# Designed miniproteins, single chains, continued (3): the designs that were tried, part 44

Each design is a single chain, and the fold is of that chain. pLDDT is the mean over its residues in the fold that is shown.

## One batch from the design tools (miniprotein)

Design m9515
Fold by ESMFold2-Fast:
Structure m9515 (fold): chain A 86 residues (1-86)
Amino acid sequence: EAGRETTLVMGQTAYQYKNSSPETRYQAVADAWTQASGSQEAGDAFLQYGLDDPERGEQIIDSLIEFYREEREREARRRLAELLAA
C-alpha cells in the first residue's frame, strides 16, 4: 500500500526536478520521501546514501523518473480511451 504511493510521489518529484541540478533533484526527492513516509531519518538516510555513492544514487533517481513516466503514460492512455468512448 504505502510503498507504491511513496514511490509514485518520489518519482513525480524526480520528474518535476528533471531539469534541475543533480544536487537539487536529489535533495527534492529526499524531502519528498521524508514527507511521504513521515520519517525524517529515512529522508536523511537517502540523502546521505547519494552523497556516499553518487553513481548508485543517480541510478535510483533515473529508475524513479522512468517508473513515474511509465505510470503517467499508462494513465494517459486510459483517460484517452475513456474520452474517445464518449
Scores: mean pLDDT 77

Design m9516
Fold by ESMFold2-Fast:
Structure m9516 (fold): chain A 72 residues (1-72)
Amino acid sequence: SLEEKLAELGIELRKQDPSDPEVQKKRRALSLIARGYEILKAKEKYGLSEEEVEEGKKLLEEGKKLLEEVEA
């Protein structure tokens, strides 16, 4: 699951130097992905507006793009 992957990446990042710019960028990417995922999950339970869902998707895409840039 996405939550499981985020947790695994978070654990791995804790083993790395927090002053490393690449580690900081990965943490930012994971934060954006987590926020987007929370918004999308909220839709299942609370029926968010289409605009709110699109914002959640945008955050997920932005986070994934940042993560790909660091891992490339």
Scores: mean pLDDT 74

Design m9517
Fold by ESMFold2-Fast:
Structure m9517 (fold): chain A 78 residues (1-78)
Amino acid sequence: MKEEEKKKEEIERVKKLIEENVEEIIKSFNLDEEEKKKLLEEFIEHQLERIKELLGLSDEEVEKLKKFFLEKFEEALK
């Protein structure tokens, strides 16, 4: 497989893992909605910084992932 294709597969795998983790975090903590949102945003920021370094993502790719995670969080709260 081409290196570029492997990188896209890793990004998709990361998106799936974060989607699963968002639901688990929301269910696991007996916290109010504001506290859950704060913890999840901090967790996402930390994970995205590490993923950017490991996968060599551009700032644009990181922002797209961040938006995806925030959208999944908003959906899970509804």
Scores: mean pLDDT 70

Design m9518
Fold by ESMFold2-Fast:
Structure m9518 (fold): chain A 79 residues (1-79)
Amino acid sequence: SSTLMRGRAEASRSPVGDGVQEALGAAGDDPKKGAELAKKVYEEAEKTYSPDVTTYAGYVYNHLKSLADTVEREKAAAS
């Protein structure tokens, strides 16, 4: 959506963009850790007073949370 594209562009010019990249990097090894970092970035983005940046950060957090939930479910199914 236009909101996500705009939020991504604004985030890349702020510490939120750096936080998102750190969360995505961490998720490669540990999706749960990535989701925790993304949640913190989302909470900080809410203080930025930009709905577009907050929406983008929330999108990343929801994506990584879903990935973490999937990995946990697969681990439970494998045992």
Scores: mean pLDDT 78

Design m9519
Fold by ESMFold2-Fast:
Structure m9519 (fold): chain A 74 residues (1-74)
Amino acid sequence: KERREKIIKAAQIENKARKEAGEILRDLGLEELARQVGGSSIEDAKRLLEQNPEAKEAAKIVEEGLEESKKILS
């Protein structure tokens, strides 16, 4: 019932966060990292971005999306 709707909302939040992070990374010229983030889970995307100091802003967007998704699912 409500469980499926929460899963869909969480997925939409995660997809938006990855898309926004990807746009930030492309503006910085980090196109390869943007593709990796777009093709990864939100948790893997966060880990990838944490390894890149130049991607701090994108990492923040993904972190916020992950936390919001967890609040919906928890």
Scores: mean pLDDT 80

Design m9520
Fold by ESMFold2-Fast:
Structure m9520 (fold): chain A 64 residues (1-64)
Amino acid sequence: GEKAEAGARGGAAAGGSDGKFSGAEQASINGHVAGHLSALGAGGDEEDQEEAARRAGELSKKIA
């Protein structure tokens, strides 16, 4: 469903970053990305959640 697809979209962006970096870098990136996504997912709208997921994807690409 749409909610499952939105979750996969956000999770895929964060997961890609997590798989590429050293433990220290993963902890830093994961903490910031997961915290931001969780905050928006808990209190924000779905549109804001997609924006956060998109930023996570861009961050992953820039750092890689």
Scores: mean pLDDT 54

Design m9521
Fold by ESMFold2-Fast:
Structure m9521 (fold): chain A 84 residues (1-84)
Amino acid sequence: MKIKIEMPKELGDIAKEILEENGHEVEVVEVEAPDEKLKELAEKQGKIVQEALAKLTDEQKLKVAEKLAKKYGISKEEVEEALK
């Protein structure tokens, strides 16, 4: 099953890493929209991402956190906190 994520690039990349680690195929479509519409998209698609995140093992969560930390140049611990 292929999941289409319509989010700003940074949020879409995070969602993609989580969903792919959970075994889904993901297409990220970068969107430019007013903040209110971006919040609505994030809320709706965030539910799917949160459900996928809850299904990941601790080892899979660490793997996602390492990939995102390396990609964005932030600490692994900060990414792990954000994925809670």
Scores: mean pLDDT 68

Design m9522
Fold by ESMFold2-Fast:
Structure m9522 (fold): chain A 78 residues (1-78)
Amino acid sequence: MKEEILEKAKEIYEKLKAMKSLKEQEEFAREIEANPDKKLQIAAVIAMAMLYRDTTGKYTEEEIKKKFEELLKKLEEL
């Protein structure tokens, strides 16, 4: 489960990095919001944090790791 979510997060992150327009990023965000899969939603949150680290410096690698552990714990408690 943990490895699957991390793999999905990396896939989402690479897709976001490949997007060159705000329109493409908005469409992708809407697709994720429409998906009822909690694992995919967690993966998307981590991918967005990775993108924010690279583009704005707003998140550190440690903060992303901590957020991932928090979200995994919530998933296991569901």
Scores: mean pLDDT 71

Design m9523
Fold by ESMFold2-Fast:
Structure m9523 (fold): chain A 95 residues (1-95)
Amino acid sequence: EKITLDLTPYQLSAVITMMREVLIHKERGITLTQDQIDSRSNRLQTIYGIPANDAKKIIETLLKQSIENIRKQIDELEDRLKKAKPGSTVTVTIE
């Protein structure tokens, strides 16, 4: 499933950190429980202002993807974060 969000650089950094956590869990063969997904989604909303429903969709989409595809997306988003100007928004697509 494809999710598109407009994120500040600060919010994008938080999403990348969460994507890396999902990647590590997949590499270790660890399955995130629904409660763990909900907890992470609520944290992204409370601290970073990313809607919990959107954060949950990102996590669920990543859990269905290959390790190689997640790494590629992290690398692309890190490059976009480096190029982002302070006070700008970055349009991000997770698929």
Scores: mean pLDDT 84

Design m9524
Fold by ESMFold2-Fast:
Structure m9524 (fold): chain A 82 residues (1-82)
Amino acid sequence: SRLDYIVALGEAIGELIKEEKDEKKKAALEAISDAVVRHGTADPERIIAEASRATGVPREEVRKLYEEAVRRADELYAERLA
């Protein structure tokens, strides 16, 4: 379900935060997580724009972090359906 996917995305972001050494990227990942909780996943551009604005991290950098989170979330979600 969409809710199960949002949970997987939150877990993926949490793992990326644990692995991240750069404090700005870590803050951007936390802001992405907050935006996903607030807005869901239907509008990725809203999430990217809000996280970029909240942290001062460039939109393209936030986009790359979001895309990596989605990639990991897709893997986690597929594992739960297996």
Scores: mean pLDDT 84

Design m9525
Fold by ESMFold2-Fast:
Structure m9525 (fold): chain A 87 residues (1-87)
Amino acid sequence: SEIVEYAKKLAEKFEKELEKIKELKEEGKIEEALLEAEIALGLALISAGVIKVVAKKLGKEEEGKEALKILDEQIKKFEELIEELKK
């Protein structure tokens, strides 16, 4: 599925961003880590919206649901990291 493959490639990019943000946290750069995490969360949410719209337009709503589950896992990881950074 082209939509699922696209979501997997996005998830791979978001995992790299998660690693970068965790490195900033370990360096004590909490404000920078928080900013990067909020930006990444925003981009993940926008990407989920785009996938939903595209899947509907292409008549591939079932593949769209699978793709959204992949991005939902990334969204959760960013939300958890942001919550940790605010403590």
Scores: mean pLDDT 88

Design m9526
Fold by ESMFold2-Fast:
Structure m9526 (fold): chain A 78 residues (1-78)
Amino acid sequence: MSVEELREALDKAEEDLRKVLEEAREKGDLSLARAALERFLAESEKLKESTDDEELIRYIEEAERRLREELERLEEEV
């Protein structure tokens, strides 16, 4: 896959996770949120294994960090 295709795959995975996090917030279901984050992290790891592009790897790691922080905030609010 090209760097562009990998970035698009990550962006889609992040969008899918954000939708589940919103549902989890509405329901107060932290287990749903945690399961969704674990699926995202598994997918992002596969994307990192598919590329040697250091900038793309940093982009993926930044998304992982950002989404972990969103889950931590959700856990404090629910």
Scores: mean pLDDT 81

Design m9527
Fold by ESMFold2-Fast:
Structure m9527 (fold): chain A 68 residues (1-68)
Amino acid sequence: VTVEEIKGDEEEVKKKLEELLKKGLDNDEITAQIHAAAGYAKYGFETGSDEAFEEATKYLNEALKLLE
């Protein structure tokens, strides 16, 4: 996942995070990473912070890595 994908559409990001949460439901570490990504993405959409979107992307990619 890229920063541009996170920044592109708030509703799409929310749906993607909900789908990943369902896949990682039985793993507390995956769940924690997805919640962190959601929190940073929300902050990014509220403030326009590129740093927040970078953090959201980092946590989302870590969750995706753990799902492999």
Scores: mean pLDDT 75

Design m9528
Fold by ESMFold2-Fast:
Structure m9528 (fold): chain A 95 residues (1-95)
Amino acid sequence: MDLEKAQELFDRGKEALKKGNYEEAVKYFREALELAPDSPLAGEALFNLMRAYVKLGKLDEAKAAADEILTRYGDQLTPEQRAEVEALKARLDAA
């Protein structure tokens, strides 16, 4: 696990997401997850990746990310983050 590099990529992904560079955010969050899938960063990285997919209209990828968050990383999310994932999944399942 390369946690230091994953943290750098995660921080770059967050800056890209903040600036509206959603494709760049997806790239950085995916690279962070590939380097450190079992790290304390993994759940939040996947949560932000899900948000970036929603902004890009990639709803199938967003749904897959939401499902993975709830099955693997629910314990790494804040209650507010978990509620956002559950609300998004319900919305996508109703569409």
Scores: mean pLDDT 83

Design m9529
Fold by ESMFold2-Fast:
Structure m9529 (fold): chain A 82 residues (1-82)
Amino acid sequence: SEELEALEAEYRALGKQRFPNLVDQLKREIELLYEIGKKAKELGDEQRVRTAKLDLRSIATFARNLGLYDLAELAEKYAEEL
């Protein structure tokens, strides 16, 4: 899927960008992983849905360790919705 390839490319590019705020970076990573997971689910890519869920839960743990509880809850919610 061209749409999934575009989302994956944006996610990879995001990791190379410097954000003025860590919160904004994590928020965008969470949003992109959710979009990737939803598109993978639509395409029947069960393995990519699984890895998106794991990555979202990993970000949730990281955000919680930083005291960013709203971001942790958002990432966990998105992982559960996938």
Scores: mean pLDDT 84

Design m9530
Fold by ESMFold2-Fast:
Structure m9530 (fold): chain A 73 residues (1-73)
Amino acid sequence: MYLEKAEEYYKKAEKLYNEASEEEKKKIQPYVDGIKGLYESAKASESEESQKKGYEMIEKYYKELEKLINELK
């Protein structure tokens, strides 16, 4: 459900971070850290509404991450 989708974005963000150059890592780190924090918060929540909001925020952060990576190329 929402946690599985959030985990998918988290894994994608980690992969992008691991494949990034040192300069790119410095620029994308706040977004990767944000996604990680939101994912951990969603996992700790027993509220489906909170998990949904966490997923929506993770999706927003991931889109900004992709935009930033494209601008660095």
Scores: mean pLDDT 80

Design m9531
Fold by ESMFold2-Fast:
Structure m9531 (fold): chain A 82 residues (1-82)
Amino acid sequence: MSAREIAEEIVRLARSESSNPEVAGLFLEGDTLRLVFGGRVVHEADALTAEGLRAAVEAVAPFLSEEVLARMRELVEELERA
């Protein structure tokens, strides 16, 4: 998978665990991942790098189930191994 495809899948997984995905969650805007809380951008990460994707995953980790978090970490590891 490309970095963009992995970023899109991470966003999809994060959205599936959020009751309010429009006001709290991860968003992919161009090549940037943004973590939004209360309608405000609190973190930004580069969606084209494994380092940026890992930073985004760890920023949302406390709010996600272990199953979803494990899948997100596997996707980032796949990119790092490529």
Scores: mean pLDDT 74

Design m9532
Fold by ESMFold2-Fast:
Structure m9532 (fold): chain A 100 residues (1-100)
Amino acid sequence: LEESVKKMLEMYKKLAPNMTAEEIRDFFAELIALAEAGDLEAVKELLRKMAEEKGFLLAELMLLALEGASPEEYEEVVAKVPEELKEKAEELLRQMKEVL
């Protein structure tokens, strides 16, 4: 579990180069806590904040998935993701949508 968390943080650091590993960790801890509390509006607000203030592309993609965005809106954000991480980002969004 700890090893999986470290690998996840390293991957997310590539998607959010302007965020520290601690900021990414704190983001996911807060996201999980809000999701477990059933506060979907707070989850969406956290995702908007991270997308707008930090340029965190994964947060922007997660927000679009939760709001049921159009394929066109999704494609615009995916186009900003580095090619090497596109498939992994799409896999994570699929998993997130199935859990939420």
Scores: mean pLDDT 69

Design m9533
Fold by ESMFold2-Fast:
Structure m9533 (fold): chain A 72 residues (1-72)
Amino acid sequence: MELSEEEKYKMYAKMIAQHKVAKELEKKGITELDPEKEKELAKKIEELAEEIYKEKKYTLEEMEKEKEKAAK
């Protein structure tokens, strides 16, 4: 079970997207999520992850560093 470079990049992109969305919620003072807001956030996370993956602005090493921030 070895992840390809593309699979690792996709996974890191999703982790980074989740972290960015979580930070936005924290800044807005949102501590409780309604089901409707959860669905909206899921869409935003998917769109942001897809954008990060599609643009490939970061190297895999940079993506790994960014996903570590998401894991904290």
Scores: mean pLDDT 73

Design m9534
Fold by ESMFold2-Fast:
Structure m9534 (fold): chain A 84 residues (1-84)
Amino acid sequence: LEERIERLRRRRERLRQERERLQQEFQEQTQRLKQQVQESKNKDAAQKQYDEQLAQLQQEVDRQLQRLDLELENLDEAIEGLEG
């Protein structure tokens, strides 16, 4: 029982780290895109491209975060079920 709980806790920790990494990568990519707009000689075209790219990235990250949050919730319930 304790071994199963520890295994689930370890899996939960990995998913939390993955979630954090996803958020960090999204932030870094957003920063890079903003910098590209600032450094661009054609800011209007770059801004339009940035908005489109950001919208696509946001949708993808939101989808991945939602999946990870669901898995984390399921793991928390499983751990509680084994402890209680």
Scores: mean pLDDT 82

Design m9535
Fold by ESMFold2-Fast:
Parts: sequence; C-alpha cells; structure tokens
Structure m9535 (fold): chain A 60 residues (1-60)
Amino acid sequence: MSPELRERFEALLARYDLPEERRAAAVAAFEKAGDDMDRLGTLLVARFGFPVEDVEALVA
C-alpha cells in the first residue's frame, strides 16, 4: 500500500473526528485490505458509516 494512500486515509479519519477505538479499527481494516480496495470501501461504508463519495475518492 502506498504512503500517499495511507496519508489520504489518515486525513479522512481526522476529518470525521472518530473515537480512538474506531479509528484504530479503521486503520487495521485499511492495512489488512492492502490490495483489495473494493473490500476496504465496502467495510468503511458498512461498518464505519463513511459516505460513499468520500470512500470512492480515497480509493480512486
């Protein structure tokens, strides 16, 4: 996974001001997804409640 993609993801988490436990879980999901960006996008929307548009912009 690229450093640029991780930086974008961390910036997205900061914009939503998530509790630390939810942020840690989202980071773990991001790191585990690695090459499966579609799976990551689905998890971020369904489990963490991120808007579809923001998630699509992240993985584009």
Scores: mean pLDDT 73

Design m9536
Fold by ESMFold2-Fast:
Structure m9536 (fold): chain A 61 residues (1-61)
Amino acid sequence: DKEELKKQIEEALASLPSLSPEAAEIIAKRLIEAARTLGIEVDESLSPEEQLKEALKKIEE
């Protein structure tokens, strides 16, 4: 559900600075895919961090 996804995105954003760029991209891709399942669209041309921030904002709307 959206609450579970929100928690996962918040955790990912907190961990992002400690991850390699490759690991960050994989995590972001998984979470953005889950967000799309819930009807949340994100611009994939953005950085992993920006994609996660946009998804989080749209979940809260």
Scores: mean pLDDT 79

Design m9537
Fold by ESMFold2-Fast:
Structure m9537 (fold): chain A 65 residues (1-65)
Amino acid sequence: SEAGKEAGEEARKLALEGVRKGLSKEEIEEALQKLIQGYVDEKKLSDDEAQEASLAALEALSLGA
């Protein structure tokens, strides 16, 4: 979905910026969960879409460090 793509890209950007700012992995993961949960709470993402966005962000974190 469009919302899923947007959430995924925003999550990836947040993860990469967190690494740049020297945040811990735990801090970045917490921020990512909060961001994705915001999309779910706004009823913009299904549970499946939220899972896909979270996985995409974690993948970007592992590749973009």
Scores: mean pLDDT 73

Design m9538
Fold by ESMFold2-Fast:
Structure m9538 (fold): chain A 68 residues (1-68)
Amino acid sequence: SLTPAAAGAIVAREGGVPLEAAMEAVRRAQDGELDEEGAAKLIAERSGLTGERARRAGRGAVTLAQSS
């Protein structure tokens, strides 16, 4: 099982988003607090990135959270 730190590192590397934002999105998704849209919004709010990049990173965070 992936830890939030390990999953967050994958999301940050693949999505080109800050590690802290990616880790928070993964952790909240693992806790059932947010879906793909919520994760994208959180990444956008924490990093200032929007649109396609934030949506792809959000999807990655939820996918890896569910795979943990």
Scores: mean pLDDT 79

Design m9539
Fold by ESMFold2-Fast:
Structure m9539 (fold): chain A 66 residues (1-66)
Amino acid sequence: ARAEAIAKERAAGEKEVQDVRSAGLARAVTLLQTESADAGKRAQAEMDQEVKKAQEEMRKRVEALK
């Protein structure tokens, strides 16, 4: 059913967002330790941007299924 396909796409998209968040956090911690507080803050801003992009792609995919 279409509803099941939408639910599956949402679940996959949420998993992608979670993966991006986890990877971004690990990178921000590494940069905080090896570079500076500024580098860590920049990595966190990049993570926020990637999360927003992943959410937008998920929305687009779900909208295409409707």
Scores: mean pLDDT 79

Design m9540
Fold by ESMFold2-Fast:
Structure m9540 (fold): chain A 61 residues (1-61)
Amino acid sequence: NAELEKARMQALIRATKELLDILPLDEAVEYARQLAERMAQAKSPEEIEKVAEDIINEAKK
């Protein structure tokens, strides 16, 4: 599903950039790993966006 794979890639790039902007590098790497793992399990564009939002929100705490 090319559309789903493209959505995952776009969300990964965007969320990783936000993590790097708000966290020290070592913490950003750990959250980016969680983001990639959860993103691989997302089965729809809605789930992809929710995963990105959830990880960013967790990182802000």
Scores: mean pLDDT 82

Design m9541
Fold by ESMFold2-Fast:
Structure m9541 (fold): chain A 77 residues (1-77)
Amino acid sequence: MLRQRSDRLFRISRSLRQNGDLSLSYTTLGRGYFLLGNYQTSIRYYQLSLQLDPNNSFARTNLQQTYLALGDFDLAR
């Protein structure tokens, strides 16, 4: 059957569906604030995302990029 690849993936999808969706929503909000130049608010939303899903690589990567952007801005100014 090609409907599901594994029982583990199915269980993870079920268990993390709501928290995963909310985590991605916070990641999107963080990205929005990053694009507005509000890095501090962006960091808060990425942290909230990671509290809901610590394995959210999108939130983690964007959080690190936001810290670098904030640090580079302070270092350059």
Scores: mean pLDDT 71

Design m9542
Fold by ESMFold2-Fast:
Structure m9542 (fold): chain A 114 residues (1-114)
Amino acid sequence: SDDFISEAKKKLKQIQDLNKQAWSSLKAGNLEEAKQLFQEILAILRDMLELLKKENASQDVIDQADEAIALVQENIDLIDNMPTNPSIIQYIRLSLNMSGIDFNVSNVVRKLEE
């Protein structure tokens, strides 16, 4: 339905805005703030997944939402296990996962519009 697609688009925009805020927090060294932002993204993605299941979305769409959830959880785990002197490689891993979150959620919305 148009309302369902509209809600999915709203959640995508919220996730994109929170991802940008999380990156700003990571660049500033505010790991706890970045973790809280990823936890908020995780909650939005779980709500999106339940909405997709309720609306009988295709398995391919559900799998992409599940992948986005896994990537957010990995970023939370990476922050929890961050060394005292993090190297550039930790930030590259976080950034790649953030790109993957955006890619998967954008594809969920795109497929719902097809």
Scores: mean pLDDT 88

Design m9543
Fold by ESMFold2-Fast:
Structure m9543 (fold): chain A 78 residues (1-78)
Amino acid sequence: MLEAMRAAMEALREELKKNGKELEEAAKAGDVKKAREIAEQTAQQVRDALIAAGVPEDIAQKIADTALADMLANIDAM
C-alpha cells in the first residue's frame, strides 16, 4: 500500500507536469474551453495512472476528482 501510494504520487506529478504546460498555455491564451478539456483529460489520466500503480479505484477517483476541481477553480479564477 505505501509503495503503491508513492508510485501513484510520482505518476501524478509526471501527468501534471506534462499537461500543466498545455493547461498554462491555454489559460494564457484565454481559451477556457481548451483549458477545461485539458483539465478533464488530465484528471482521467491521473485516475488511470493511480489505478495502474495499485491505488484502489475509489481512492484514485477521489484524488482525480479533487485535482479536476482544483484545476477548474483555477481556470474559473483566470
Scores: mean pLDDT 75

Design m9544
Fold by ESMFold2-Fast:
Structure m9544 (fold): chain A 88 residues (1-88)
Amino acid sequence: SLAALRRELRALAEEIRKMAEEKKQDVIKAIGLAIRAMGILIDLERDPSAPEELIEAARHVLEGAMALLRGDFEEALRHAEEALRLLG
């Protein structure tokens, strides 16, 4: 359901924010976050009923996870905060 995807995106964004704030380098965890975010984004982009804000939040979650992979904690934090703003 879209409600379940919204909840998952919020949990992913919160984890990215925490890792970015702590400047935690955990490549395996960042890979897992990116894979799940990508799967959610694909599912949402294929659903014509998906709200644009939810699709945008998923893009920010993916970009934040990708920034963690690069060790770019400032960029990861920015994306996580924007995703959380879009999710409410």
Scores: mean pLDDT 90

Design m9545
Fold by ESMFold2-Fast:
Structure m9545 (fold): chain A 82 residues (1-82)
Amino acid sequence: EEVEEEIRRLVEKGIEAAKKGNFDEAIDYFDRALELAAQAGNRELLDRVIREGFKAFENEKDSEKIARLVGAVLRAIGLLLD
């Protein structure tokens, strides 16, 4: 499915940005991937994006950036449950 391929591409770009220390860019990619997975109603795909996001941020020390990722996750869960 086109949406699943787009989500995969966004997750890959988010991981790549996080590896380079560009966490603002990584958050933008993960936020979009989370939104698409939630809108698709795919709980398994949303779970995978959430897991990859937290894994990508495992070495992030800035609580503000971590809070932004958590906010994106909570918004996506809200969208899925609508």
Scores: mean pLDDT 83

Design m9546
Fold by ESMFold2-Fast:
Structure m9546 (fold): chain A 86 residues (1-86)
Amino acid sequence: KEEVKKIIEEAKSPEDAAKKLEELGYTVRFVTPTDRGVPGLRFKHGDIGLRELYRFDPEKARKEVEEAVKKANDENKGKTIYLLAP
């Protein structure tokens, strides 16, 4: 919710955000564009075409991961928060 957004925006780094979120009882998972069978592929979107996209356009693949992370955090009813790897 809004509290999670503030922590992410105010943090000096993804690692700083992770520390603050874990202090509130959240579990943090880092995601990369090339991850295989890991948090990025467990997002509600569930799309596995990301690796193929990365072969042709790494920037676009990274932006799709960023969008998936944002959607997962906005829609996530659990205590797991996803962040892009530093």
Scores: mean pLDDT 58

Design m9547
Fold by ESMFold2-Fast:
Structure m9547 (fold): chain A 68 residues (1-68)
Amino acid sequence: MMPEEQIQHMLESVEELARSLTREQLLDLLEVHAETSSKSEELRALAERLRAGTPLLEIFREYAEIFK
């Protein structure tokens, strides 16, 4: 499994790509990551916000902060 530090590095690459991703793709990414992350609580809360219609930019900002 990839360490969270490497996931953060991938996230910065995906941040540009994720601006082109659908809400469903980002949701799946958040939920899958939450299953194996020590920060599952934060990730699941973020997924719930995304389902509620929170703008993608807000979600990215918070997701990046979780792994800093």
Scores: mean pLDDT 69

Design m9548
Fold by ESMFold2-Fast:
Structure m9548 (fold): chain A 67 residues (1-67)
Amino acid sequence: SAEQEEELRKREEEAYQKFLEEGWPPTLVAASKTLDEEGLKRMALFEQSYQEGLAKAKEYAAKLAAG
């Protein structure tokens, strides 16, 4: 739906703003010495999006178990 697409865009914007404010996640920093800035940025956003997806899936599963 259009609302789902808007939520996805907001999450991507939030991930980008977080990157600008906080920099690189420690996990990616350790692996990053061979990557350029563009590659590091892309991986950080991907990891954040993935973790958000897992959190939502876990919350949904918990609601199904409780309902």
Scores: mean pLDDT 66

Design m9549
Fold by ESMFold2-Fast:
Structure m9549 (fold): chain A 90 residues (1-90)
Amino acid sequence: MQKAIDEITEALKAGDGERAAKVLKELLEKLLAEGVPPEKALTLAMLVGYEAVLRALPELEKRLPPEEAEELRRRTEERIRELRAQLEAM
């Protein structure tokens, strides 16, 4: 999981959304291949993606209007909380 977070974070900082999406898709496919149930695999992959966005946020904020940067931060933090709660319930 940590390697995927790191790779997605670096891709986002570089503005490479295609690479970020590819790493996330490969993580999801790997989890499914390892026998993780689909719902849990998707939740884990989404959590990794949003944690990477949160880590890349200081760099992303420099490239966004202030209002969009604030919304991205708020939405990312909300999604991480929701996904962690879903994993706890699984």
Scores: mean pLDDT 83

Design m9550
Fold by ESMFold2-Fast:
Structure m9550 (fold): chain A 100 residues (1-100)
Amino acid sequence: SEYLDRIHALLERLGALISALPADLAARVTAAIAPHLQAAMSALLAGDGETAAAHLEAARRAVAEIRREAEAAGAAPEDLALLDGMIDLLGEMARLAREY
């Protein structure tokens, strides 16, 4: 599926951004979004793009919460930029899922 191929490419980019974070932030992001990504992928495989988009939006909100907490804790601008990139990628994945 061209849709699944596009989402897979965005997942690879998301993984690259996570791996560039400090270990503590990477672990927090992974723990927060992994259940939502798993549920979204299951929904896409079942042909339910609306449910997949809802899970991707939940993952995006979780990263936005972590981003706000990290900023309040004095995280480096480079780390905040990585978190902003993840928020953008999850939003793009949710948009693609809604079109599926």
Scores: mean pLDDT 89

